# Ledger of designs, part 51: designed miniproteins, single chains

Each design is a single chain, and the fold is of that chain. pLDDT is the mean over its residues in the fold that is shown.

## One batch from the design tools (miniprotein)

Design m1766
Fold by ESMFold2-Fast:
Structure m1766 (fold): chain A 68 residues (1-68)
Amino acid sequence: SKEDNEKLLKETIELLEKLLKEDPNLTAAQARARLQRINTAQAVIVQELIKEGAKTVKEVIEKLKEML
């Protein structure tokens, strides 16, 4: 549902922001790999944004915020 999708996007943003605070040099690909071990759905969303050209975790976060 739309509500489930919004929740997933918000939780993905929060987790990526936490990961970036712990490792400011974390690449989008490395963040996707970490998410793959935690939540496959979140990893798929990040992977699609990487395919669209996102290279940094900050770019992924900003694109996710645009989807909300």
Scores: mean pLDDT 84

Design m1767
Fold by ESMFold2-Fast:
Structure m1767 (fold): chain A 76 residues (1-76)
Amino acid sequence: MEEVEKLLKEKLSDDVAKELLNTIRYLVSKGADLEEAVEKLIPLWEKKETAYKNGDKEAQQKALQEIFDAIRELVK
């Protein structure tokens, strides 16, 4: 998990990286594969952060929906 936290902080702001790290920890506790969760969620959190920085409401909604769908698949 220390290596995952470092990777997240390289790609995302510190606050967003901590949010995603807590989400990954939760999903792994529910039976999700760590490697699959990291691979799938990092690009989606990057899209979310970019959409919020740009104030793009449509991109924000799309990113949140993609995150929700990905989380549901990971804990299936």
Scores: mean pLDDT 82

Design m1768
Fold by ESMFold2-Fast:
Structure m1768 (fold): chain A 78 residues (1-78)
Amino acid sequence: MDEKIFEEAKREIDELTKKAIDYAKQGKFNEAARYATAAALVAVGYSLELKNPELRDELIAYAREAIKKVQKAVDEAK
């Protein structure tokens, strides 16, 4: 069960991160921030559903890397 929850969480984080990066590249930094925030909230929400602490830590690390990619896209668009 945990692996399926983890896979679903990563898929949602990826989709939200992709939208955040796309908006950042367009100079739409408010929209980028909203989607990046949604990705972080997805990670927190699913982390509470995960019983395996290793998968929980991996999910939080995955979200952290996703947010760094959004920050990079914002910096490159400035």
Scores: mean pLDDT 85

Design m1769
Fold by ESMFold2-Fast:
Structure m1769 (fold): chain A 78 residues (1-78)
Amino acid sequence: MPSEDEKLEAVEAEIVAEARALGAKYQDASPEEQLAAKIEFLDRVIARLKERLDLSNPKVALAVERLEAEKAELEKKL
């Protein structure tokens, strides 16, 4: 059985790959469209972590908290 740390690492790797693909897809989009796409992506990522990982693990909870804080900072720019 993969540990929660291994599951978190695997999900983080998926997130990095998807973030790179999203950046490429929206490279010619307006700054407002790029910002909205990033916020929507972070929302999906946070939902994925909550669905697939155990939030009783402090490392997972901290990762979610960090991403929610990042999303909040991006939302201030809209």
Scores: mean pLDDT 79

Design m1770
Fold by ESMFold2-Fast:
Structure m1770 (fold): chain A 70 residues (1-70)
Amino acid sequence: GAMAEHIARLKAVGDRVRAELAPAWQAATTDEQRLAIAGEYGARVFAEAKEEIKALSDYHHAQMAADAAA
């Protein structure tokens, strides 16, 4: 279903960004560098997956409305 497709796309974005940042993470020698990479991962996943996150939220809202009508 559509929700499973959005979840799969969100997972794919996370996996790709993690793979792209893995060399930098392995090369990091300070906690400051690791925090910067972790922040970049979060910001990039959020930006790239914004539509998927919105679609999942909209789907949940629609299901709640349908349940309330029953």
Scores: mean pLDDT 78

Design m1771
Fold by ESMFold2-Fast:
Structure m1771 (fold): chain A 70 residues (1-70)
Amino acid sequence: SAIEKELEELKKSLDFTPAQQRQIREALEKGNKKELRILIDIQETVAALAKEEGVSRAEVVEKAREAAKG
């Protein structure tokens, strides 16, 4: 119940695919707070950048990949 409650709260603030919801649930079940925080931080950063630039989240990820290549 505690894990389900935490997952529900996270779903309210961030859009997750079913696969991402499962990954978050597994991190919560393992008590891996570091992994959970990294996953959330990545999603929040991508969402914020997408909103700021007026583009899709997928486009933000692709731009980041190209920037990392040089």
Scores: mean pLDDT 70

Design m1772
Fold by ESMFold2-Fast:
Structure m1772 (fold): chain A 86 residues (1-86)
Amino acid sequence: SIANLSEKEQLQYRLLAAVQMLSAMGDNSLLEYEEVIVNGSLQELRKLEQEIKKKYPQANKMLDAPLEEQLGVYVTDEVLRLNVKI
């Protein structure tokens, strides 16, 4: 259940899923943003989401879909770490 996640945590999970999806497809260009995704402010994350949606339309499906339907294998370990770093 994602009911206990903050708005920031939900966005971090979607962004990490998009990064890992593209990396699995051979596109590592978003890996540099992982530090911002984990440690950034909600405002920085929303700006990053808008930039990714514009530059990488293939990530839109992951970013716009309900979190519980999209995260599966890609973000389980990162989800556990975000609750410690935030």
Scores: mean pLDDT 68

Design m1773
Fold by ESMFold2-Fast:
Structure m1773 (fold): chain A 112 residues (1-112)
Amino acid sequence: SNAEIGARSVERAGKAAESGGKPGKGAGEGGRKAAEGALKGTEEAGREGYREATELGEKGGGKEARAGGEGAGLGGLRGASNSSGPEVSGGEMAALSGGVGAALAGGGKPVG
């Protein structure tokens, strides 16, 4: 469940932005651009996203985030890459890993 804690960190940030931050153009357009970027990332950024996710996991959260990230990342990679229906492209797999890595980097606060 440590992986969920990291993912929830990103969700909380999103909710806080909706409630208090309010993007200048509204959450809808910001969310749409993020979604379009993720979708296009699944074409070419497959490798870049995967690399970036591993860097975020190793550099962003240290050992605390890694313990949770390994569970989430490995589960996501296994589910996305095989044993479930048609094969998922490397881009989609990397996008899932990137999201988890970012959540862990935000949740893994190595201060003190």
Scores: mean pLDDT 43

Design m1774
Fold by ESMFold2-Fast:
Parts: C-alpha cells; sequence; structure tokens
Structure m1774 (fold): chain A 62 residues (1-62)
C-alpha cells in the first residue's frame, strides 16, 4: 500500500540520516548534505532514526 511504501522510504531516509550523523561526527559534515537533500519530512524521520542510531552506535563501540 501507499502507506507501507511511505514507511519504507521513511525508514531508508532514517538509515541514511544515521549514517550521515555518524559521518558528521567522525569525518565532518559529509553526510549532512544528503540529509538536507532529502527534505524536511525526511529530516524529521531522520531525526528519530538518528536517536536510535546513536544508541546502536554507542552499543557497537566497546
Amino acid sequence: SAAEEAARRAAEAARAAVLATGSVQDGGKMGREEVERAGPEHAEAAERGAALGYVLGSDAVS
């Protein structure tokens, strides 16, 4: 359905934002350009995904 496809696209945008957030802290603002290109609606989903990504990232780093 359209809702399911929208949810999948939001999840993909969130994953991209998590990677972008990691890259910003690790190598600079490289990934932030990709988040900005996604647009404000994707940025909101990315913000939620980034919070989860930070938790997962911190857990992965011993």
Scores: mean pLDDT 56

Design m1775
Fold by ESMFold2-Fast:
Structure m1775 (fold): chain A 104 residues (1-104)
Amino acid sequence: DKKKIEEIIKKAEEAAKKSREISPEEFRETLEKLKNGEKIKPEDVSGATIYVLLKLASEFKDTKALIIWIYITTNSKEAAARVAEVNGLMSREEANKVLDENLE
């Protein structure tokens, strides 16, 4: 499954081009909403939310942001949970919990 995980990551990186760069203030506001449990609608994700998730995953190595991003780009909880488990980031159960707590 290494090739399947690499394909998932590549699709996520390609979808990253849809992110909308935001001001530091809007970044902080978006991050606080996510931290306070605002649920993400996978079918209607704002470019600002995409930007925050990608920056958290890439620069801050936030594993939860990475898993949420994989779900959004693949529309698959199984794909997100698999990436988490195989890369030793968290268990499938923990990944599913993160998705359930952050997605509608």
Scores: mean pLDDT 70

Design m1776
Fold by ESMFold2-Fast:
Structure m1776 (fold): chain A 63 residues (1-63)
Amino acid sequence: LTLEQLEKAGVQLHLEEGVKLTREQVEAIYEGALAGKSPAEIAEAAGISPRTASRLLELARKL
């Protein structure tokens, strides 16, 4: 998983679901994913819903 994959996934999520993530939120998700945190823990750290975190990670890993 790379930061670029998460940035691209964030663009896709914005287009598909209208959810706009900041750079800081994407970076927090990247750090949490590298640390092996759950989607719920990543969501808490990034200030987003667990559903949004799960979808972003799913999209990023598919890239």
Scores: mean pLDDT 80

Design m1777
Fold by ESMFold2-Fast:
Structure m1777 (fold): chain A 86 residues (1-86)
Amino acid sequence: SVDDAETLLFRFLARLPSDFVDMPEEERRKYLREVMEELGIPEAAWEEVEEFAVEFFTARQEKRYEELWPIIEEAAERIARAMEEI
């Protein structure tokens, strides 16, 4: 469900370090996959979660705070759809 996907995204965000945006791209990709695996996120949803992470942190870095919640809501719908295809 979308509510389950939102809960998943909040758990994912809570696992990301404050210096996440300053990590080298290779280390960020490795870390993202490690966190997704530890949280038990289905591989079918990994692309949507990775896209969410980039979009969310880009908006935050650009101080577009009003977009953070819409990004979460839109990503939750995409993730819920990807999980239903399993």
Scores: mean pLDDT 77

Design m1778
Fold by ESMFold2-Fast:
Structure m1778 (fold): chain A 67 residues (1-67)
Amino acid sequence: MTYSVLSRVTRVDADGRHSERSAEQIRRAIEAVERRRDDLIRYGVLTEEEVDRTLEALEARRRRLEA
């Protein structure tokens, strides 16, 4: 059930102990996806649209944490 996965994520958010590190981790994830974007698309691991959606979701989350 999704509750168990959400419980882990929300536990970090509820504590607020890692808010800054969460934003940095998301930024690192964005950099990694951007760096590997061409390879991921070329090798058929992800479509261009899937990569763009992932980056958009990560940037939205980063902005909320950095606001």
Scores: mean pLDDT 65

Design m1779
Fold by ESMFold2-Fast:
Structure m1779 (fold): chain A 65 residues (1-65)
Amino acid sequence: TSLDAALEIRAIGIGIEEGVEVKVEKKDDKLLFTIEGDKDKVERAKKKLEELAKESGRIEVEAKP
């Protein structure tokens, strides 16, 4: 959907701004965002993505050190 595409673009943008790698996977009715990078940067990106998740109800966030 257009909403899913917009959420993917925003998630990737957050990754670029925070200096981490963000991967987006679609699973049924949910989007999984996987964040990889330095732990401090991952924590910042995770907080921003979790805020986005609260708005959409369709996002799950996973962090990898």
Scores: mean pLDDT 78

Design m1780
Fold by ESMFold2-Fast:
Structure m1780 (fold): chain A 82 residues (1-82)
Amino acid sequence: MISKENLLKIPGVGEETAEKIIRAVKEKKSTYELPLETPAQRAIYGLLLAQSYGLKIDREHAKKVLLEYLSEEEVNLILDLF
C-alpha cells in the first residue's frame, strides 16, 4: 500500500492532501467525492484507485497522461509507486 511518506515526495502534495488521498483510496471514493485541487493530484488519485481495485496499471499510458501535468522526473517518481 502506498505510504504517506512516498506521497509527500510528490510536488504539490502536502501532509493534509496525502492523508486525504490515503483515506479516500482505502474507502474507494470516486474522484468526484474527493475534491482535489490540481489535475496532477486527480491523475495520481485515479491511478491509486485503479491499483486498489486490483487493475493492472499500464505504465506507458499512465506516463503519457502524467507528462501533461508533471516533469518526466516527477512522473518516474510517481510510477515507481506502482
Scores: mean pLDDT 72

Design m1781
Fold by ESMFold2-Fast:
Structure m1781 (fold): chain A 80 residues (1-80)
Amino acid sequence: SGSDEEALKRYVEAELERILANPELVETYAHNTTVTLHAMKAPEYLEELKKRLYAELDEEQREQFDKGVERAKEILAKHG
């Protein structure tokens, strides 16, 4: 529903702001966001978040984001 889509967009906006305010925690937030969006069955919102973050993050922070995402994907794969 539109209400669920609005909730997802609000979540993504909040995570974008949180990551940009705490660049030292990019890996942890990327991991947590990936797991949360997977649980919500909305993995496409991760790609939108990544595009927006990549415009703001430096090369090292982008690498940390990708590491957090990959760590989450490995855990999710073990759960089936």
Scores: mean pLDDT 83

Design m1782
Fold by ESMFold2-Fast:
Structure m1782 (fold): chain A 106 residues (1-106)
Amino acid sequence: SDELFALVDQLRAETDPARRRALALKLTALIKSSTDLTPDEAIELADRLREVLLAETDPEVRRALAEAIKAIGLKGLKVSETKEDILRFIGAILSAIGELFDIDLL
């Protein structure tokens, strides 16, 4: 979805943590409501969101990004037809779960 990719680009450019969190929450909502997401789009979105998460220092934004990665991973599993894609999305979900546990310990 062009809107999902545009939101990731906006999130990367945003300097205010509160606005980054709001964008991450909006991404999660749009991912959950998406019905036409392709496996390739889901993989690309998961990769871009993981890069954003790795650069993120704000704990609330990190939590929101981890939830977005979990949401895209779950959607990707639903549309996946290959073992490679399934393993990719399982990896994304496990990475997101790991970040959520680490954030809860802060």
Scores: mean pLDDT 80

Design m1783
Fold by ESMFold2-Fast:
Structure m1783 (fold): chain A 68 residues (1-68)
Amino acid sequence: SAAQETLAAASARVKELEAQYKAGKISVEEFEAELRRLVAELRADPSVPAVHQGVFEGEARRLLAEMR
C-alpha cells in the first residue's frame, strides 16, 4: 500500500541519517531537524494512519534521546 511504502521510505531515511551521524557527517541538531521534517511529512499524508504516524514519531523520539 502507499502508506506502507511511505513508512518504509521514512524508516530507511532514519537509518541513513543515523549512519551519517555515527560517521560524523551530520550534527545532532541536523539529525533532529531531519527527523522533525520526516514526522511533519507523515502528519501531512492522509494515507498514513494516525497510529502508524504515532509509532514512527515515538521511535524517532527514542532514537534522538539515545544520542543525547
Scores: mean pLDDT 78

Design m1784
Fold by ESMFold2-Fast:
Structure m1784 (fold): chain A 84 residues (1-84)
Amino acid sequence: METYEELLKLGEEVKEKLNLDIDLQTLTRIVGMVKGGLESGLSKEQVVDAVGSGVLLRTGSQSLADYYKELAEKIYPVVEEKLK
């Protein structure tokens, strides 16, 4: 089973590799969503859409959903490489 500590480590690696100006807790949550989608066999497009839909449902903010979709697209290839 995945631990929160494993997700935090992956989040730190993604933040460093992509030089992202975002807090580690928020980044780790997005990384967790991307990882879960990849492990479920979802395509990049499906993972990005799932992240956006989840944010929109919780916040009601289309702009915030769009922002997190852009982050998920940038994060996806790094998480995919790390899970190989």
Scores: mean pLDDT 79

Design m1785
Fold by ESMFold2-Fast:
Order: C-alpha cells, then sequence, then structure tokens
Structure m1785 (fold): chain A 53 residues (1-53)
C-alpha cells in the first residue's frame, strides 16, 4: 500500500511537470499541494484534481 501510494505520488509529480512550465510558480504550487494531500492520506483522485484545476 505505501509503495503504491509512493508510485502514484511520483506519477502525479510527473503529470504536473507535463502540464505546467518548468520553474513556474504554478508547478511549485501544484507539487506542494500534492505533497500536502499525500501526507494527509488523500486519494489519488483528489490529488489529481488539484493538478487538473
Amino acid sequence: MEEEKKKKYKELVTLAKRIYPPGSPELDEAIKKVDELYKQGKSYSEMKAEIEK
């Protein structure tokens, strides 16, 4: 379970980098938000929604 969550987290970080320009504030904010949600134990769907907004 923990290893699967870690893989999903890395996938979401990769997705954010694909959507937002490298070094942009938007990319930094998206990654930070995903990290916070990941630490809170939020679902993959909730974390993905933060990137796609």
Scores: mean pLDDT 75

Design m1786
Fold by ESMFold2-Fast:
Structure m1786 (fold): chain A 85 residues (1-85)
Amino acid sequence: ASFRAFDKDGDGTISGEELRDFIFEVTGVELSDEQVAALIASADKDGDGTLDEAEFVALVNKVQAENGLPVDGVADFDVVEAMAK
């Protein structure tokens, strides 16, 4: 999955709702608002509650590195599943 798979409305940003819904579609795990906020906050440096493409790639790279996956910025199933833990 690419940034576009998370950016369902194509506005160039990913909201917490879009991130939550995509994780649920891929993994079947519904994250709480608190869990989604924690994921966004880990990459959202300015606190606007959304991730742009650069912030999203940084989040994906962080999850990949922490889980021993190849750091390529691609949010595949393994990356999305790791985000749900």
Scores: mean pLDDT 70

Design m1787
Fold by ESMFold2-Fast:
Structure m1787 (fold): chain A 69 residues (1-69)
Amino acid sequence: MFREELKIEVETLKEIIKNAEEIKKDPIKTVGAMLNVIGAEINLDLADVSPKEKEKAKKLIEEAKKALK
């Protein structure tokens, strides 16, 4: 369950990073993106994934947080 959900969220985080400048232009999109980042962080803590996958996901979460500032 959480492993499949984490995969979807990793793809969502990549899209947020890619489109961060456009997202930041719209306050509603920015809030939605931040909620997705928070959801990914929570799911990562609950996910039974390898340390390598966990580190990669953590890096994407931090990059997404930084990109949205």
Scores: mean pLDDT 74

Design m1788
Fold by ESMFold2-Fast:
Structure m1788 (fold): chain A 83 residues (1-83)
Amino acid sequence: MEIEELVKKGEEYMKKGYEAILKKDYESALKYFKEAAKYYEKALELAKKKNEPQEKIEEIEKNLEGAKIGVKLVEEKIKELEE
């Protein structure tokens, strides 16, 4: 899988995560943001290995950070709702 395909998969999972939040389906949102993070991590590793331009690496790093923030916020929301 090429870098562009990995990024696209990450973006698809981010979209599904946000759609799940809108439906208050936080368990599905958590799964989707975790999958997005995995695809962005794979894209980042491959981009660094292929010595892609710094700008592209930084863009993927920002997308990965966004996915990780999504995971954290949804995990905190699930914990609050189970109390």
Scores: mean pLDDT 87

Design m1789
Fold by ESMFold2-Fast:
Structure m1789 (fold): chain A 60 residues (1-60)
Amino acid sequence: MKFEAVGDAELVKEGDKYVATGKGPNAAIKDTETGEVYYLAPGEKAVFNEKGEIVSITYP
């Protein structure tokens, strides 16, 4: 699975995990292979594994 940060999102690959953080009101993570979009609230942190499964979500 290939993720891209969209809008005010920050995306960091940490080993076998992806850490996504919402930095503003239009933050999202897009899977470039499927076109699926995960919208992030401001301050939300979502962690995805290598399979694109959500491991944890932290709200502000």
Scores: mean pLDDT 78

Design m1790
Fold by ESMFold2-Fast:
Structure m1790 (fold): chain A 79 residues (1-79)
Amino acid sequence: SLSEKMARLTGLVLSAVGALLEGNYDEAARDFQAARDLLKEYGFSPEAIEAFNQAAEAARKGDFETANRYLLEAMKIAS
């Protein structure tokens, strides 16, 4: 169901946020990539997919501010 899909996406987003706050950028990047891949699988917005992709790239670079900005943008688009 849509609610199950949203629960999985929410879990990945919360995991990514926790990883960013801990300075675990590699884990945050993996979680953002997993969220991107779920959105692709679900057929959701290309703009949200790209925002999660940008968040993952920023996280890999250790750029907390940019990763967080793209995460917020992705959540705004996906709502």
Scores: mean pLDDT 81

Design m1791
Fold by ESMFold2-Fast:
Structure m1791 (fold): chain A 98 residues (1-98)
Amino acid sequence: APLTPEQREILQEESKRIIEALGLPEELLEKIQYILKTSLENNGVPPTSATIAANLGIPEEEAHELRIYFNAGLAKLAKEEGLTVEEFVERLKQRLDV
């Protein structure tokens, strides 16, 4: 089912936090948002580089770098909140009702 406007705003804000945490270009926001959404739909497990590449229409090597940035950003945000990555993801799933 498509996300509600409220769910889209939460997803965009959390994706923006990942971008800001690592000092990444804002042009990556939509790509990171895709990875975050798909990860939450898959028990917090990010999609493979091949799946990211196919769905975003980018080279697999670029998808691999995005996956590294996503994991690093999530880990940094979790640490800043005193949580494990798994606890951070679970709280985010609760906020999004995913």
Scores: mean pLDDT 83

Design m1792
Fold by ESMFold2-Fast:
Structure m1792 (fold): chain A 79 residues (1-79)
Amino acid sequence: SPEEKAKRVIEELKELKKKLKEFMKTESDPELRRELAQGVRERIKKMKAFMEQYATPEQQEEAEKIIKEIEELVEKMES
């Protein structure tokens, strides 16, 4: 169902946040950080579009919170 797929996207967002934190601890190369930041932004954009179309309001709110946390990590990674 769309709702079950939205649940999987939320799980993917949580895993993405975890992996991004781990990457930031181990990688200091500015070029690799910029490449990952761009990739993460593109992935988040697609996930937002999916959640807006298929997720319940509660699932959309949960996803938005995680996305904001990921966006903050991406900004820190580029600075």
Scores: mean pLDDT 86

Design m1793
Fold by ESMFold2-Fast:
Order: C-alpha cells, then sequence, then structure tokens
Structure m1793 (fold): chain A 78 residues (1-78)
C-alpha cells in the first residue's frame, strides 16, 4: 500500500540519520542510495522526515549532510 511505502521511506530516513550521527558515511550513502531507488511515495515521506530532522539537528556537520540528502531527493522527485 502507499502507507507501507511511506513507512518504508520514513524508516530509511531514520536509518540514514542514525548513520550520520554515528559518523558512518558508508552506511549513510547506502541508505540514501536505497531511498533514491525507492518509490516516489517512500521518497516523499523520507523527504518530510529528513527536513524535520535537519531543522532541529544541533550538529552543523550532520545538519549539512541531512540538507544534502534533502536536495538529492528533491532533485529525484522533480
Amino acid sequence: SMEDEKNYGRALAGRLYQALLDGDEKEAEKYLEELLNSSKEAQKAALDSLQAMAEVEPDPEVKKKLEEAVEKLKKKLS
């Protein structure tokens, strides 16, 4: 269902965020690539989650990486 795809996107966004917090750039790249190859519903749900995370993230390096992921997803959804 569309809801299942949205939940998948949110889960991947959360895993991407955790990888960035852990400084695991390779896992972060892997989850971002998985998002870019997922459905539009998953990508849109992930975009909303990543934007919300970026807005409240206190670490400027993690925030920058979240914003980069957001821009890549926006470009894919164009």
Scores: mean pLDDT 89

Design m1794
Fold by ESMFold2-Fast:
Structure m1794 (fold): chain A 78 residues (1-78)
Amino acid sequence: MTLEDHLEKIREAMEKAGVSKEDQDKVLEGFRKAYEQGLELRGIQVFDSNGHRHVVLSLSRPGDTGAKAVLSASAPTP
């Protein structure tokens, strides 16, 4: 999967969760920098808590079993 495929999946998840365009762009930029450092996307989780919808990205180096870094954004649930 290419970097652009990952960015599109992340953007889609955040857009569906109602995350602002500005916060989407911040998370995507953070992901680009992490990817350049050899970190890859392990998973995207979307969940509701305390009246907010959270999008959490788990990142790790290839071959690692645990998350090395986490990026997140949230939006209020209407």
Scores: mean pLDDT 77

Design m1795
Fold by ESMFold2-Fast:
Structure m1795 (fold): chain A 91 residues (1-91)
Amino acid sequence: SAPALSKEEQELRKRYTELGQILAAYYLLKIEEGEEEMQKKLEELEAEFKKATTAKKEELEKKVKELEERLKEIPEEERERARKLIEENLA
């Protein structure tokens, strides 16, 4: 069995997943709106998620911070739309 995750590592993985879902939903909305370039960004994000599966705590903390910074570059209104898409269980 894999080593048990600490509570801190579990919270980091949850945070990473939540941030990643918001970013993925944003890319999906932009693709639907005709921004085909966002398809490549979505594919890159999916590859990052696979790498995060084996990330250690320190690496995961860095990945969370990187996702938070990427989301800050997105207007709040667009992030809100992405969150609503997730809540509607569409992404």
Scores: mean pLDDT 79

Design m1796
Fold by ESMFold2-Fast:
Structure m1796 (fold): chain A 99 residues (1-99)
Amino acid sequence: MEKIEELIEKLKEVAEENDPEKAPELLKLIKQIYEEASKLEDTPENREKLAELGKRFMDIMSKGVVPVLQAATQKHYGTDEVPSVEQIEEFVKEVLAKE
């Protein structure tokens, strides 16, 4: 649980840099958060704590991470237009495939 909290705080810090070059680091942190959450025992205490952390995670995603991924996708395709959901998804797949 503590490791998930640390990863979420680091995700917030990296997202606040508002740097498109940090998109791979953000995606790696997100993957690590999901991996650590999947290792937790299914107990009422863990469910309550994950619900609390999940709310914080979603706030960081919508306000910090998504804008950075959008900017990184624009840079990747060499466009100043708002990228489509499909373009962002393909960019994310390419970044995660590189490790």
Scores: mean pLDDT 79

Design m1797
Fold by ESMFold2-Fast:
Structure m1797 (fold): chain A 100 residues (1-100)
Amino acid sequence: LEEALREIREELEELLKNIDSLSKEEILKRLEEIKEKVKEALELAKEGPEEVKEALEEILEITEKLIEYLKTETDEEKAKETAKAGLQKIIELLEEILKL
């Protein structure tokens, strides 16, 4: 689980770092890949602490909402700003899990 969480964090940090050089479609593709990794981490956490499961469920919900927003947003600059905010929140939640 810890290795999976670290991989997700690295993917999120890399996406955030490069977000201004990526298209909305590229950002969306990377978020879909991250969503699948979060689902896998949640499966690994099923028999673990409830706090970790709840945090991963929140991360999944935020990721899914961000993906749906990006699919409908036609303004690429607004899409990128919203993606940055969403990614920062997901990273913060993931860091809290990693401290447990």
Scores: mean pLDDT 82

Design m1798
Fold by ESMFold2-Fast:
Structure m1798 (fold): chain A 72 residues (1-72)
Amino acid sequence: SSALQELLDKLKQIARGAAELAAKDPSKREIFEKILKELREYAKKNKKLYPLVNKFLDEVEAYYKALVEKLA
């Protein structure tokens, strides 16, 4: 639904900001990566939401990894 897509877009902006903070601060990287892993595991419990959440997390993780490599 449109409302779900708007919510996911807003959550993606928030997650992107968190990824940027974690990429810039090495002390925050471990906890950020752990949160992404835990969210992915939690999402597996809901078969209808898992594909959307998995795609969302893949995009956030790819962005985060690109930032970490660029800042290295």
Scores: mean pLDDT 83

Design m1799
Fold by ESMFold2-Fast:
Structure m1799 (fold): chain A 64 residues (1-64)
Amino acid sequence: SLDEAAKIAAKRFGVSPETAKGAAELVLELLKQGKSETEALAAAVERYGPIGGQAGLYAAKLVL
């Protein structure tokens, strides 16, 4: 589940589960819209910071 993926990413990257989940939801939505992984990561970094954005991409890839 996305909640479980977000918890795993949060522990790995040292961010809150809420940050990892929010970033992952953004990444998944952008990928669904046809954006590249690079574009999705860039948007997540802009909103959640470099570490939060990376955590979100990691969590998103666990559920794809």
Scores: mean pLDDT 90

Design m1800
Fold by ESMFold2-Fast:
Structure m1800 (fold): chain A 69 residues (1-69)
Amino acid sequence: SVKELAKEYLKREAELRKLVDPSQKESIDKAYQLELENLDENISRFDPEKLAEVMKKRIEELDKEIKKL
């Protein structure tokens, strides 16, 4: 579902941010939690099929960035 893709995207984005700046781990985790709490409101504003396609591409990009670190 688009919710599962969005959750996976947010998780990987938080992981990348923590790898780039480990000193911000606590603030990154708090931001991640807040994004999860607001997820349903945020995704409801978009076409689910188009959003899913964008999220799949962004997850692939994040995975490539994580591999570089």
Scores: mean pLDDT 82

Design m1801
Fold by ESMFold2-Fast:
Structure m1801 (fold): chain A 68 residues (1-68)
Amino acid sequence: SKEEIIEELKKIRDFLEELVKKGKATPAEVALLEELQSALENIDKLSEEELKTLLGFAKHAVEAAKAR
């Protein structure tokens, strides 16, 4: 559901915020965090399909970060 996608995006946002706070985020991860923050602030303007696409990209970025 859209609500489940939103909750997953919030978890990824929180993960990236902690990386930035610890000084461990790459410039690409900082940019993704800014995009996620903007998307969550404008959530009512985004379709479930658009949110699902964003979640796919964000999940890939988290996998890459965790592999470090």
Scores: mean pLDDT 84

